# Designs tried in a protein design run: designed miniproteins, single chains, continued (2). Part 88

Each design is a single chain, and the fold is of that chain. pLDDT is the mean over its residues in the fold that is shown.

## One batch from the design tools (miniprotein)

Design m7247
Fold by ESMFold2-Fast:
Structure m7247 (fold): chain A 96 residues (1-96)
Amino acid sequence: EAVEHLEKAIKYAEEAKELAKDDPEAVEKLEKAIEHLEEAKKALEEGNIEEALKHLEEAMRYLAEAKKLTKNPEAKEKAEKAIEYVLEAYRAARRS
């Protein structure tokens, strides 16, 4: 369940990045968020919950920054969806 939410978060973060292509600072933050989401997924698959939670927190921070920086309202919406799924992944991981 945590991995499924995380895969959705990655999908929405990638969509936000494509929509924010004209906002280079937002793209940079989205790339950092995606890197942390991928590291969180690896940590979850390895059973390292503490490391996964740290990467999810970093991903949420970068997604929030990207949402603030982008001028594209659709990119903001996709970044918000990514944040929602990161929060669900975080909750699911904490129950493990």
Scores: mean pLDDT 88

Design m7248
Fold by ESMFold2-Fast:
Structure m7248 (fold): chain A 65 residues (1-65)
Amino acid sequence: MTLKEVELITKYLLEKGVISEEEAKEIIELVKNGNYEEALKKLNEILNKNPELQDEIEKLLGEKI
């Protein structure tokens, strides 16, 4: 997963009210600092709690220009 994809997913989750602005910032900072494993772990935990959003996220990633 690229930085841009993590940012896109994180923004989507924030806009849907699934995560806080603080949580979103933490995930992005982890990726920017090279801590991809920790960032992906946090993101996967959020997505596992919200399986209904996984289909929408897959569509968003598939529509990237």
Scores: mean pLDDT 75

Design m7249
Fold by ESMFold2-Fast:
Structure m7249 (fold): chain A 104 residues (1-104)
Amino acid sequence: SAAEAARLIAQAEARVEVLRGVLELVRDPSATEEDLEGAELVARGGLEAAETLRRAAAAEPDPATRERLLRLAEEIRRLAEEILRGVEERRRELEREREERARE
């Protein structure tokens, strides 16, 4: 229904803002292992939400609404993948910091 599609879009837009904040957190040099674990969980949820939006788009008869759902799915997927990459990069940095501390 149009009301259900509008709700999904609103929820997806809110999720984009959450993912953007999490990406900034992960890119912060003060990010802890606990922050990174939380970011991974949020990113996985984002990937699941992107898949849900793609399925909703496939069932959506209105072309404009379908396009909006697909664009949000792609943005959420991109942000979630960037978060996962940032987590890997920050974990490598934390490991380098631990190795340098061990050499002192």
Scores: mean pLDDT 89

Design m7250
Fold by ESMFold2-Fast:
Structure m7250 (fold): chain A 68 residues (1-68)
Amino acid sequence: LNDLLLKLGEEADKSEEVQKELYRLARDIYEGNYDELIERYQQLLDEVPTPRLEKNIEFLKKKKEIKK
C-alpha cells in the first residue's frame, strides 16, 4: 500500500488524470477521509522526501476543502 501511495503521489504531480485517480483512491479506500490519507503521505515524506510527494499532499488538502 505504501508503495502504491508513493507511486500514485509522484504520478499525480505529472498529470490531471492521475490526480483524479488519486482522489478516487482516497475516496474509495479511506471513504473520503483525507486526513488519514494526508497523514500517510506525511509519514512517507519523512521516510522518502520528494517535492512531488509534497505537491500531492497539497492536492489532497485542496480536495478536502472542496468536499466541505
Scores: mean pLDDT 60

Design m7251
Fold by ESMFold2-Fast:
Structure m7251 (fold): chain A 97 residues (1-97)
Amino acid sequence: MSEEEKRRQLAITLTAAYIALVAAMLEASPEDQEKVREALELVTKAGRAFDEGKYDEAIEYLKKAIEVLKSIKNQTPAVKAAIDLLEEARKLLEELK
């Protein structure tokens, strides 16, 4: 896969992760909503860092988002999908370095 194709796939994967996090937020308990919101903020920061070419910072934000999501008590399908998508995005970012 070309570097351009990896960047495009990363943008698509991050967008899909955003959609999964929004779905997770709507179905979460109040306690879990706080953690989903924190993960969404971290993914937003990762997206900004990626746009600025700060790949190491973007990777760190994605790692933190994944860790927060894995700590959620009720692992709904939307939470699991978000984790899988964020792990794929992290892998793509590491391949762009």
Scores: mean pLDDT 85

Design m7252
Fold by ESMFold2-Fast:
Structure m7252 (fold): chain A 92 residues (1-92)
Amino acid sequence: MEEAKKLLEKANEIEYGGLKVPLTDPNNQSELAEALALLYVAGEISYEELVELMRKYKLKEEDIRRAAAIIAGAKGEVPEEVYERLLKEVYG
């Protein structure tokens, strides 16, 4: 819980892509997915750390898809390709 809270606080300090709703609930997997995606696209965590944290917090496929959409938009990648890659790494 405390570690997840620190991840959300760090993500809230990252200004990326304009005005965002504050990420405040460490038990909300959708907010965690957004936080992890923002940390990764900002270069604050590696791809390997992103995958490990998604496994640690047992993110649902829907929440991984949410993270993939953010990453794809930021990096100019195809959202479905990012989602399939992350899903395989987290659950495969």
Scores: mean pLDDT 74

Design m7253
Fold by ESMFold2-Fast:
Formats: structure tokens, sequence, C-alpha cells
Structure m7253 (fold): chain A 73 residues (1-73)
């Protein structure tokens, strides 16, 4: 149960970060970034359903990379 709860919290945090980045992309009218973030969110939802901790972590890193690239633009 505790490991499952930790996984769910981790997945939820990554989803929240992706959703915030998507909203930022919408405000900036960056359709390419919005599309990339949506693709990662879709993959994250599927990984969460499969309880794939490695994939959730990998997708979390990809979202962090996009956040950094967005800030450095």
Amino acid sequence: MKEELEFEIKAAMVLIQGAVLKLAAEKEKDEELKKKVQELIDKLVEAERRRDEEEVEKLGEEIKKLVKEYEEK
C-alpha cells in the first residue's frame, strides 16, 4: 500500500507539472510545445494505468527537460 501510494503521488505530481507547462504553452501560443507536452501527458496516463514506475520516472524527466528548455528560450 505505501509503495502504491508513493507511486500515485509521484505520477500525480508529474501530471500536474505537465498540465502547468501546457497552460504556459497555450498562453505563449507555442503550439509545438503544447503538442509535445500533451503527448507526454497521454503516455504518462497510460504508464500510470500500467503501474510502470520506470516509465513514469522517464516521462517525468522528459517533462522537466521541456520545462528547462522553455525557461531558456
Scores: mean pLDDT 78

Design m7254
Fold by ESMFold2-Fast:
Structure m7254 (fold): chain A 76 residues (1-76)
Amino acid sequence: VRPKPSPEAEKYLKKGVVLFHEGRLEEALEYFEKAIEIDPNYAEAYKALGDVLEALGKHEEAKKYYEKALELDPNI
């Protein structure tokens, strides 16, 4: 069973996902960073941060966050 993320962290993740789909990548990055700041074990937020960094061309940084997400939840 996945640990339940903080409601505040979850709100930041949801807003970041909306911004990411709108192509507002830098703003999405800020929201995902806030989500992990509030909940450092939020695997979905690390994956989302990796996705936005990949879209920004920061492939090496994206890989680090994907590895962290998989470490926290191998089924993500």
Scores: mean pLDDT 81

Design m7255
Fold by ESMFold2-Fast:
Structure m7255 (fold): chain A 84 residues (1-84)
Amino acid sequence: KEAAKTYEKLGEIHEKLGNYEEAAKSYEKAGDIYEKLGNLNEAANAYEKAFEIRSKYLGSEHPDTKNSLEKLNKITFEQIKKIV
């Protein structure tokens, strides 16, 4: 949990500094940790931030943007499975 929050804060700092790829990477790391802990809502939020940053700055066709979308879709399906 402490590590996930640290990566989320690093993402916010990098985003404010204009280091968008480092920001996206930090949010992705936070999402990976939240997913492992079963915190699916926090994981989804972190992956969404990484996807939004990469989509905006690298474009939708970039491999890193597509990988971020795949992670977001996976966690969203895991959230849906808990309801149904």
Scores: mean pLDDT 79

Design m7256
Fold by ESMFold2-Fast:
Structure m7256 (fold): chain A 60 residues (1-60)
Amino acid sequence: DFVAVSEEAAKAYREAAQQSPEMRTAALDYAGALHESYLGGTPERAAQAKARYDQLRAAA
């Protein structure tokens, strides 16, 4: 569901706006990977970007 993917990406970006520059960069990368996955990209890219974002979020 593209709408659900877009909402999750937008939420990650909005939350990152309150955090460090590293978190914001990771959130943008995750959002891009989610959209690429929906457009037929590999799920591995989205999973890697999510892991990076989650790692930085847990460390903050």
Scores: mean pLDDT 70

Design m7257
Fold by ESMFold2-Fast:
Structure m7257 (fold): chain A 56 residues (1-56)
Amino acid sequence: SALAREAARAIAAGDLERARELLRQLGMSDEEIDTALANPDDLDLIDRLLTRAVIR
């Protein structure tokens, strides 16, 4: 989805406030968002969380 792509772009750019808002719009829990943003260099974790949000 466009939101998932924008969220990934925001994470890659280090725009954590924008990333948090976009991940919230994707229906991620605050816990999932905090986990992703605490590990911004863990691309496998971020990809897994984004994939989970998109296929819901």
Scores: mean pLDDT 72

Design m7258
Fold by ESMFold2-Fast:
Structure m7258 (fold): chain A 60 residues (1-60)
Amino acid sequence: EEEKKIEKELAELFQRYKDGSITPEEFLAKLEELKKKSKNPIIQITLDVAIRRVREELAA
């Protein structure tokens, strides 16, 4: 189940980002990588929202 793996990776990435153990740039790169792997529209939308928010934080 590739979607289950992507969901798990996404949850781990959010946790690492919140903990500060991963940089915003690295977080963005990983989110874009997961987006390429996922065929699930809900995951795609979730990743797009996350990518947008991180880019806005970096631009501020």
Scores: mean pLDDT 77

Design m7259
Fold by ESMFold2-Fast:
Structure m7259 (fold): chain A 81 residues (1-81)
Amino acid sequence: SDEEINKKLQEKIAELVRLLHKAREAKSAGDENTLEKYIKKIEEVIKEMEDLVKQSTNPKMKEFGKKVIENAKKQIEELKK
C-alpha cells in the first residue's frame, strides 16, 4: 500500500514537472488560453497528490509530498501574474 502510494506520488511529481514546463512555454509565447488549460491540469494533479499524501502512513513521505504541493501552488501563482 505505502509502496504503491509512493510510486503513484512519484508518477504525479513527474507529470507535474512536465505540465509546469508546458505552462511556462505557453506563458512565454503569450498563449493565455493554453496557459489557462495547463494551470487547470496542474491544479487537478495537485488535488490527486493531496489525496495520495492523505493516504500515506509514512511521515517523511507526507512531509515531502506537502512541500512539493506547496511549491507547485507557489509556481501557479507566479504563472497567473
Scores: mean pLDDT 87

Design m7260
Fold by ESMFold2-Fast:
Structure m7260 (fold): chain A 89 residues (1-89)
Amino acid sequence: SLPEFLKKLIEEMKKNNISGEDFYKKLREQLGLPDKKFGALLYELIKNGYISPAFKEQIDLGLVSDEKLDQYEKEAIKKLNEMYEKAKK
């Protein structure tokens, strides 16, 4: 599952001392999504533990503003950095 995938990826990143930016880039490459859309979907996954079909549809149809997508991306990066730093302890 995606939560198991995130746990395994964090462990891999911790072993290699990869930065939060490189960690985010690696996740983006694994999902094959543009930066803004990936950030929004990742934020939803971290917040709820899953991506709601309705939320994904709104993103795919371009119904979420660029400003809101930027907000989700910044929050997703922040949450990823928090998870990575917590995993180092």
Scores: mean pLDDT 73

Design m7261
Fold by ESMFold2-Fast:
Structure m7261 (fold): chain A 70 residues (1-70)
Amino acid sequence: SKEEFLKLVEEFLIKNRDKLTPEQARAVFRLALLYMEGKLTPEDYARVKALLTPEQKAELDEFLKKMDEL
């Protein structure tokens, strides 16, 4: 549901508040919205991943997996 989606996005952003820049946080949020709408392109994903550390990439992949389980 949209409520479960928003809660999951909020939890991810709170957990990573000190690890992500505001620009990276916005990019991840937009990526999550595109993923849920089925509009995510491989190019959008690649651009966001290029700006992230290996640890941040792993957390993003875990976040998207949790969204897929909804």
Scores: mean pLDDT 76

Design m7262
Fold by ESMFold2-Fast:
Structure m7262 (fold): chain A 59 residues (1-59)
Amino acid sequence: GPEVEALAKKYGLSVRSVLGVRELLDEGMPRDFIIQLLVKEAGLSEEEAEELLEDLERL
């Protein structure tokens, strides 16, 4: 939806990547695991990864 597109733009990610992160959160994957994945694969800082997770949890 429009919220996912806005988050993709905010963090410099594809919509597919944001949806993938949301799926990992919905599946109950550990927060630290998702942060590490975003830092390694998406080039986000730990702070940016944490902000993305908070933004997704507020949707």
Scores: mean pLDDT 85

Design m7263
Fold by ESMFold2-Fast:
Structure m7263 (fold): chain A 58 residues (1-58)
Amino acid sequence: MEERVRELTERLTALGVPPHRAESIARGLVRGSQLVPEDLGSPEQLETAMRLAANARS
C-alpha cells in the first residue's frame, strides 16, 4: 500500500496538487476512504485523483 500511496502522491503533485494534500488524498483512496473536497483545490482535481486511484487498483 505504501508504494501505491507514494505513486499517487507523486502523480497528483505533478498535476498541481500540493504535496501534503496529494499524500492525504492518495492515502484515502488507497485505503478506500471517502475523499473530502477540502483536501482538493477543485472538483476537477477530485475527479483526477479518482481516476489515478482506479488505475492503481489491482
Scores: mean pLDDT 64

Design m7264
Fold by ESMFold2-Fast:
Structure m7264 (fold): chain A 61 residues (1-61)
Amino acid sequence: SAAEEAVRLASLGTPEGGRRAYELLMGLSLEEVEEALKLAQERHDSSAASAAGEALRFLKS
């Protein structure tokens, strides 16, 4: 899914990967972004959790 792809990109730990992940997340539904955040938290990937959390906060505003 797009959520899984965004988590994979963010977990690369590179600025480019994080940016691409964030752009993907911003294009997703709120539910898919929440799924990505949950997935990142379960995998304990701080980079992925940060990107998904930022996207979620922006979408909730």
Scores: mean pLDDT 78

Design m7265
Fold by ESMFold2-Fast:
Structure m7265 (fold): chain A 56 residues (1-56)
Amino acid sequence: MLSPESIEAGRRLGLSLEELRELVQRAGKLLGAGRTVRETAEELGISVGALKELLS
């Protein structure tokens, strides 16, 4: 489910694999509910750039 790029981005953010999986799942839910990328990043406490890397 997680790409190697997402795993590397999570490691750069200091996230464990479990924290990364939860964060990606929450991001997917928020985006699916019509939240913008900016709003999703704010809800998760990360930058927009970091969120884009995690979703790549």
Scores: mean pLDDT 77

Design m7266
Fold by ESMFold2-Fast:
Structure m7266 (fold): chain A 60 residues (1-60)
Amino acid sequence: SSERLSEKMLEIRKKLAEGVSLAEIEKQSDPEGQEALKRLQFTDESAKALREKARARAAG
């Protein structure tokens, strides 16, 4: 469920703020936690790609 996934993402962000590494979070993650991690990573990659495309578009 989307709500459950969002809750897991929030939990991951909390752990990161506490200084826990992504690798350590991955180690302890259940399947839902793994999916939340994937979503966070995908979002970062997508944001990076979008930013690069936006820059190219603005320059053109």
Scores: mean pLDDT 68

Design m7267
Fold by ESMFold2-Fast:
Structure m7267 (fold): chain A 56 residues (1-56)
Amino acid sequence: LDEFSKKLSEKVKGKSLPEALEILIETYEELKKKYPELSEVFDTAIEHARERLKET
């Protein structure tokens, strides 16, 4: 998860809020493939990010 956190931070650094939210959604979609046992947690995070994206 440390490597994931660093990659995500680098990806969103300097990005606008909508771009950062899209990167977050894509990242959680990829995490669901790697950790299917946590898919419900990632689905909740994706939905939260999508709601934030609607505001921007």
Scores: mean pLDDT 74

Design m7268
Fold by ESMFold2-Fast:
Structure m7268 (fold): chain A 56 residues (1-56)
Amino acid sequence: SLEEVRKELRELAKKDPEAAFERITAHLQAAQDAGDPELVREVSRIAREVGAELEK
């Protein structure tokens, strides 16, 4: 689920920021390829939150 993905990505960002960023990018591209605007919006939100964590 997206909630599990968000949790995993936040934990990954603390351990390996580069891997977390790559995984987020892959999820975002997959959502865009699926043509699902709701999914793109949710993944973009997760990416923004994790991106903020990566800058800490």
Scores: mean pLDDT 76

Design m7269
Fold by ESMFold2-Fast:
Structure m7269 (fold): chain A 68 residues (1-68)
Amino acid sequence: SAKEDLEEIYEEYKDDPRFEVKRIGDDKLEITSKGSVEELIGLVLRLIGDYPNLKVTVEGDTIIVEAK
C-alpha cells in the first residue's frame, strides 16, 4: 500500500547523511538532497521505478513523495 511504501522509504533514508527526510502527515514525505544533483536525480529515478503507486515530484533540491 502507499502508506507501507512511504514508511519503507522513510526508514531507508532517515539516517542517510546524503538526505534529510521529513514526514508531512501519514501520506507525504519531503526528502531534501544535501549532496550533488546526480544523487538527487538517482533517487528520483529509483522512486519512480520502484514505487509506481506513489506520486513523485521535485521542487528545487527537495523530492516530494505522496500517495496517489
Scores: mean pLDDT 84

Design m7270
Fold by ESMFold2-Fast:
Structure m7270 (fold): chain A 68 residues (1-68)
Amino acid sequence: MLSDEERLKKLLEEARRLLEEALADPSTPQEVVTRLGLLVWELETAPPTAESVEKLEKLLREVKAQLE
């Protein structure tokens, strides 16, 4: 089991990677780029708690669904 801090770090790494990919793809909607940027900011500023991890993990899944 990963700690909440390790889980936030992994979510941040994935969100940053997705943001980089979205910025490199001109077909990505601007709304998705904006959401990923805000998610990265939230992940950088969030306290390492289970509540924060669950909230931000759900937001990341929502953004990933919009990329389909």
Scores: mean pLDDT 80

Design m7271
Fold by ESMFold2-Fast:
Structure m7271 (fold): chain A 76 residues (1-76)
Amino acid sequence: MEEEAEATRRQIEGVLKLAEELAKKDRERAIAFLEESIRELEEAARRAREEGKELVAEVLEEGRRRLEAKLAELKA
């Protein structure tokens, strides 16, 4: 579980970095990418909770909040 949670954190950091680079060139595409990624993280967190992977679910929920904050920044 710990290793899976750490891998999940790295994936979220990668998504954020991609979104930031994409936003420099195409804000609309970055917004669409973040909206899709947020939906994926929400579904992944639900599945993780159903499987009893609470630490992974917490990391996914935290990541979703970080992506939502970035999305709000880009839409401002």
Scores: mean pLDDT 84

Design m7272
Fold by ESMFold2-Fast:
Formats: C-alpha cells, sequence, structure tokens
Structure m7272 (fold): chain A 67 residues (1-67)
C-alpha cells in the first residue's frame, strides 16, 4: 500500500515533469534531475523517497529505450 502509493505518486510527478520539461526544451537528463528534486521535496519517509526515486529512474529508462 505505502510502496504502491509512492510508486503511483512518482509516476504522476514524472509524467508532469516530462511534459513541462519537453515543452521547455530540456534534455532527458535535466527532466530526470527535476523529477528527482520534486520527489525529494515531498514530505515522505526516506524509504518512500527511495522507492519513488527508483520508480522515476525505471520509468525514465523505459522512456529512453523508446526514443
Amino acid sequence: AAEEAARNLAIKIFGETLQEGLDAGLSVDEIEARALAKVDALPLSPEQKAIARETVREVLANFRAAL
């Protein structure tokens, strides 16, 4: 439940950050940095932040593979 919530939140943050970053002409690496910074700013436990960061990296790796 808590891990699933952290993953779902990370996916949402990544999707929003990806759209904003692509519209602003940011690189994929810059978009990753922004998404991770947004996750780190959330009032989550260290364990939830670790899950969310890993989820962002996983989703981004899949996005990079599709380019």
Scores: mean pLDDT 80

Design m7273
Fold by ESMFold2-Fast:
Structure m7273 (fold): chain A 66 residues (1-66)
Amino acid sequence: MTYRVTAVTSPIVNLTTGEIYEPGETIEVKDVAKISVDEETGTLTITTKDGTVYLGDASGVEVKEI
């Protein structure tokens, strides 16, 4: 599955590479294995099949399957 992930009001962080995507940036994430939201913190976590992990704020990041 491929997803378009847009930083709207909050950044997206690639925990595996350390890259930060600022508000207004959009990335395409391929081979998504899991998307989860922590209800306590609002943290969005996207994990790919190769083990790459992206973090964001679920209220400030838009995720769309493409």
Scores: mean pLDDT 85

Design m7274
Fold by ESMFold2-Fast:
Structure m7274 (fold): chain A 97 residues (1-97)
Amino acid sequence: SKEMLLRIIALELRIIGLDIELELLRKRYEEGKISPEEAVEELEKLLKEAEELLKEVEELAKTAPEEDKPLIERVKELAEELIKEIKEELEEVRSEL
């Protein structure tokens, strides 16, 4: 139980970290501190990391006790929402190329 909870928390914190990186990237781009091409490169890296995290969450869900599955599902929803936001930002920035 404690080990599983710590694994879930660690995944959630990693997703939060990527969300913060996305917000900082958006701010840098809006302020003209990075080019559209640099923004695309950083967004593609964030997308890859977010997709890898989603796979880790899905793997954890396969072995998790039933009591922990609702928390893992919440973390999965957070990862899916982050991936969606990164993809939407990628399309916006690419439209400026």
Scores: mean pLDDT 89

Design m7275
Fold by ESMFold2-Fast:
Structure m7275 (fold): chain A 62 residues (1-62)
Amino acid sequence: SSSLEKALKEAEELLKKLEKKNEERLKELEKESEEKRKLEKMFEDGVIALVEAYINVLKRKL
């Protein structure tokens, strides 16, 4: 298998872990202010979008 295949698998596993961590963190933030929760969610959603973009680049190269 190519290094690109390994990178894709690792990136997809990272994406799943980030999604689960984001869900758990949002539950923890239930006691925070509405504005603070929105800012944290926007940041986490941004990180997920960057990982998704990276996966898409890897898929296009395979």
Scores: mean pLDDT 83

Design m7276
Fold by ESMFold2-Fast:
Structure m7276 (fold): chain A 78 residues (1-78)
Amino acid sequence: MEELKKLLKKAAEALEKGDVESALKYIEEAIKLLEEYAKLSHPENLLLKMLIDRLKYIKELVEKGDTEKALELLKKMI
């Protein structure tokens, strides 16, 4: 989970600098990391499922150009 926090902080810092491309890359890496953790964890781990869904929503906000809302939600996950 510490690696997840590092990726989310990097994504947030990229968004604050206006680097949308780097932010999207870090968000995608965070999603992939959580998906790998879900494979190694219990199938009923609802917390991991919720975190993955939340990051996918944040990614959609960044893709639509709603970077301010995406940044606010990312900071709440750290």
Scores: mean pLDDT 80

Design m7277
Fold by ESMFold2-Fast:
Structure m7277 (fold): chain A 63 residues (1-63)
Amino acid sequence: SREELEEQLERYQRLGVRAYLAGDNEGALRHIREALELQVELGKISEEEAEAILARVEATLNA
């Protein structure tokens, strides 16, 4: 359901933030990717917007 997808999105967003704060850039990127996929499924962003955000996050974490 939409509620279940929104709860899953919130979980992945929390996991991504925790990984980032812990210095786990690989874990942060994985969870951010999962969250972006759910945002597209929920109609919050387009697939193209998600790809652009992911590319920017990857560039930031690899800098």
Scores: mean pLDDT 86

Design m7278
Fold by ESMFold2-Fast:
Structure m7278 (fold): chain A 61 residues (1-61)
Amino acid sequence: SPYEKVREKAREVLESTDDVRKALVEAMEILHEAYKNGEITWEQYQELARELLEEARKRVA
């Protein structure tokens, strides 16, 4: 589904670099573009954004 593809792509980007802040910005941009293009709903965008923020927070230990 588009949701699963967007989620995997955003997470892959978040996990691809040691610069967690930069990775988070790039991952969030993926979510934003997917939402603008109608690939995910606003609710799905909010859910994925929350997941990315929590994962980024856990990595900054």
Scores: mean pLDDT 82

Design m7279
Fold by ESMFold2-Fast:
Structure m7279 (fold): chain A 90 residues (1-90)
Amino acid sequence: SAERAAAEAQRQAEEEKVAAMEGAIAGHDYEEVLERLEKLAGDAEKVKEEYERLKRALEAAEADPRISETNIENLRRVVEHAEKLYEEAK
């Protein structure tokens, strides 16, 4: 159905968001991502969504030999920060 096709398109859009977030962090947008996480602080649902998105971005970055060790470390720090905010928001 058209609705199922739309759901698949939404899934693809979510994958593109993960790739864009990985690119932003790798492109030295690290501080902006941290500021965004802080703005979500106290909202467990939104923090969880962002945390899960960042975890997937980290897994993708670790699998991509083109991503520098420094950018992977920056991703790890952002994931740790998101996890901490999620635990506090529970």
Scores: mean pLDDT 70

Design m7280
Fold by ESMFold2-Fast:
Structure m7280 (fold): chain A 116 residues (1-116)
Amino acid sequence: AVTLTESGGGTYATGGSVTLTRSVSGLDFSRAAVFWFRQAPGQPRQTLAFAGGVLRLMLPEDRRDRVSASVDYEKQTAYLTLTDLTPEDTAVYSAQVYDPITGLVAWGEGVTVTVV
């Protein structure tokens, strides 16, 4: 079975930073695409980042320097780092890992990040 382990949820201070991690078993990360999503209270879900050989940030340009995404293929772990946190960063953060060879998708329910 495919499993996804999530971490990095919690309460953080304005101006702080957080790194969210997603570890996957049951599929091969070396060929997988990782999509990061954010859903703020009362807002639609938006795509934040894509990692899977190419880093693409789908944020407004004024937020690109505050968000980074990476993958450790040996550890089968994806990372999303948020810096210079603002209360507007309060959201549920989720990830989808897609294997294009098998068509398998690992989907996490997400973790809540609260910025005070």
Scores: mean pLDDT 76

Design m7281
Fold by ESMFold2-Fast:
Structure m7281 (fold): chain A 74 residues (1-74)
Amino acid sequence: MEEVLREEADRAVETAKQLIENAKKALESGDKKTAIRYVIAAYLASAVMRYAGREEEADKLFEEAKKILDEIEK
């Protein structure tokens, strides 16, 4: 069980990083709606990472997602 959870956590980390990257690209292209969707998905992935014990990485991704969201709101 712990090994399976660890593999899922690793996938969540990779997914969250990809979602943040996609959000930044969407924002650069002016697609704020798509950027918001990626940010929300990254927040959810960060919650999974935190639950799986990847708290430091989750915090860093959460901060990146928040910065993108703050930029979109302006």
Scores: mean pLDDT 78

Design m7282
Fold by ESMFold2-Fast:
Structure m7282 (fold): chain A 52 residues (1-52)
Amino acid sequence: DAARQARIAALRAKAAEARARAVEAEAAGDAAAMQAHLKEVARLGEELAALS
């Protein structure tokens, strides 16, 4: 299913972006921003699991 594969690709791209932002926040010493981005990664992971 092309639509399902497109959704999976989009969610993986968003998760990668959220992980990168979490790393940037950690480097900046912003623990609150880091935690917010890590929570977004976890949420996107749940959505990916539902599509798998």
Scores: mean pLDDT 85

Design m7283
Fold by ESMFold2-Fast:
Structure m7283 (fold): chain A 66 residues (1-66)
Amino acid sequence: SAEVQKLIGEGSALADEALAKGETKSAEETYKLIEKSKQAEAKGDFETALEYAKKAIEVGKKGVAS
């Protein structure tokens, strides 16, 4: 799904920014959620993939805001 890929891209960018700020825990959690989203999409579970991608963005934003 194009929507899942867009959200994964946003989450990845936030994780990279959090990592650059030294927020390693938030970055690692965001990367794990992105991986779960990718695996759900590969299985054709687009609803679960969207949920993980959205959660990745939420965690990533908290890392960047710290």
Scores: mean pLDDT 86

Design m7284
Fold by ESMFold2-Fast:
Structure m7284 (fold): chain A 64 residues (1-64)
Amino acid sequence: SAPVLDPEEAAQRERERRIVALGEAEAGGTPEAAAYAATLPEAERARARAEIARLRAEEAARAA
């Protein structure tokens, strides 16, 4: 069970995990990442996909 303390940190970790898993799956990453992404609700996957697009755009802008 997750600790009761720092619920915002737990939520942040879950968001980051969803973003990473979906990004890895979309990039043709590991089967483990794809499996985790498949467990997420469609609404969460859509949100994670939008965040991945934003992060990729930020990385591209930083590299330019």
Scores: mean pLDDT 68

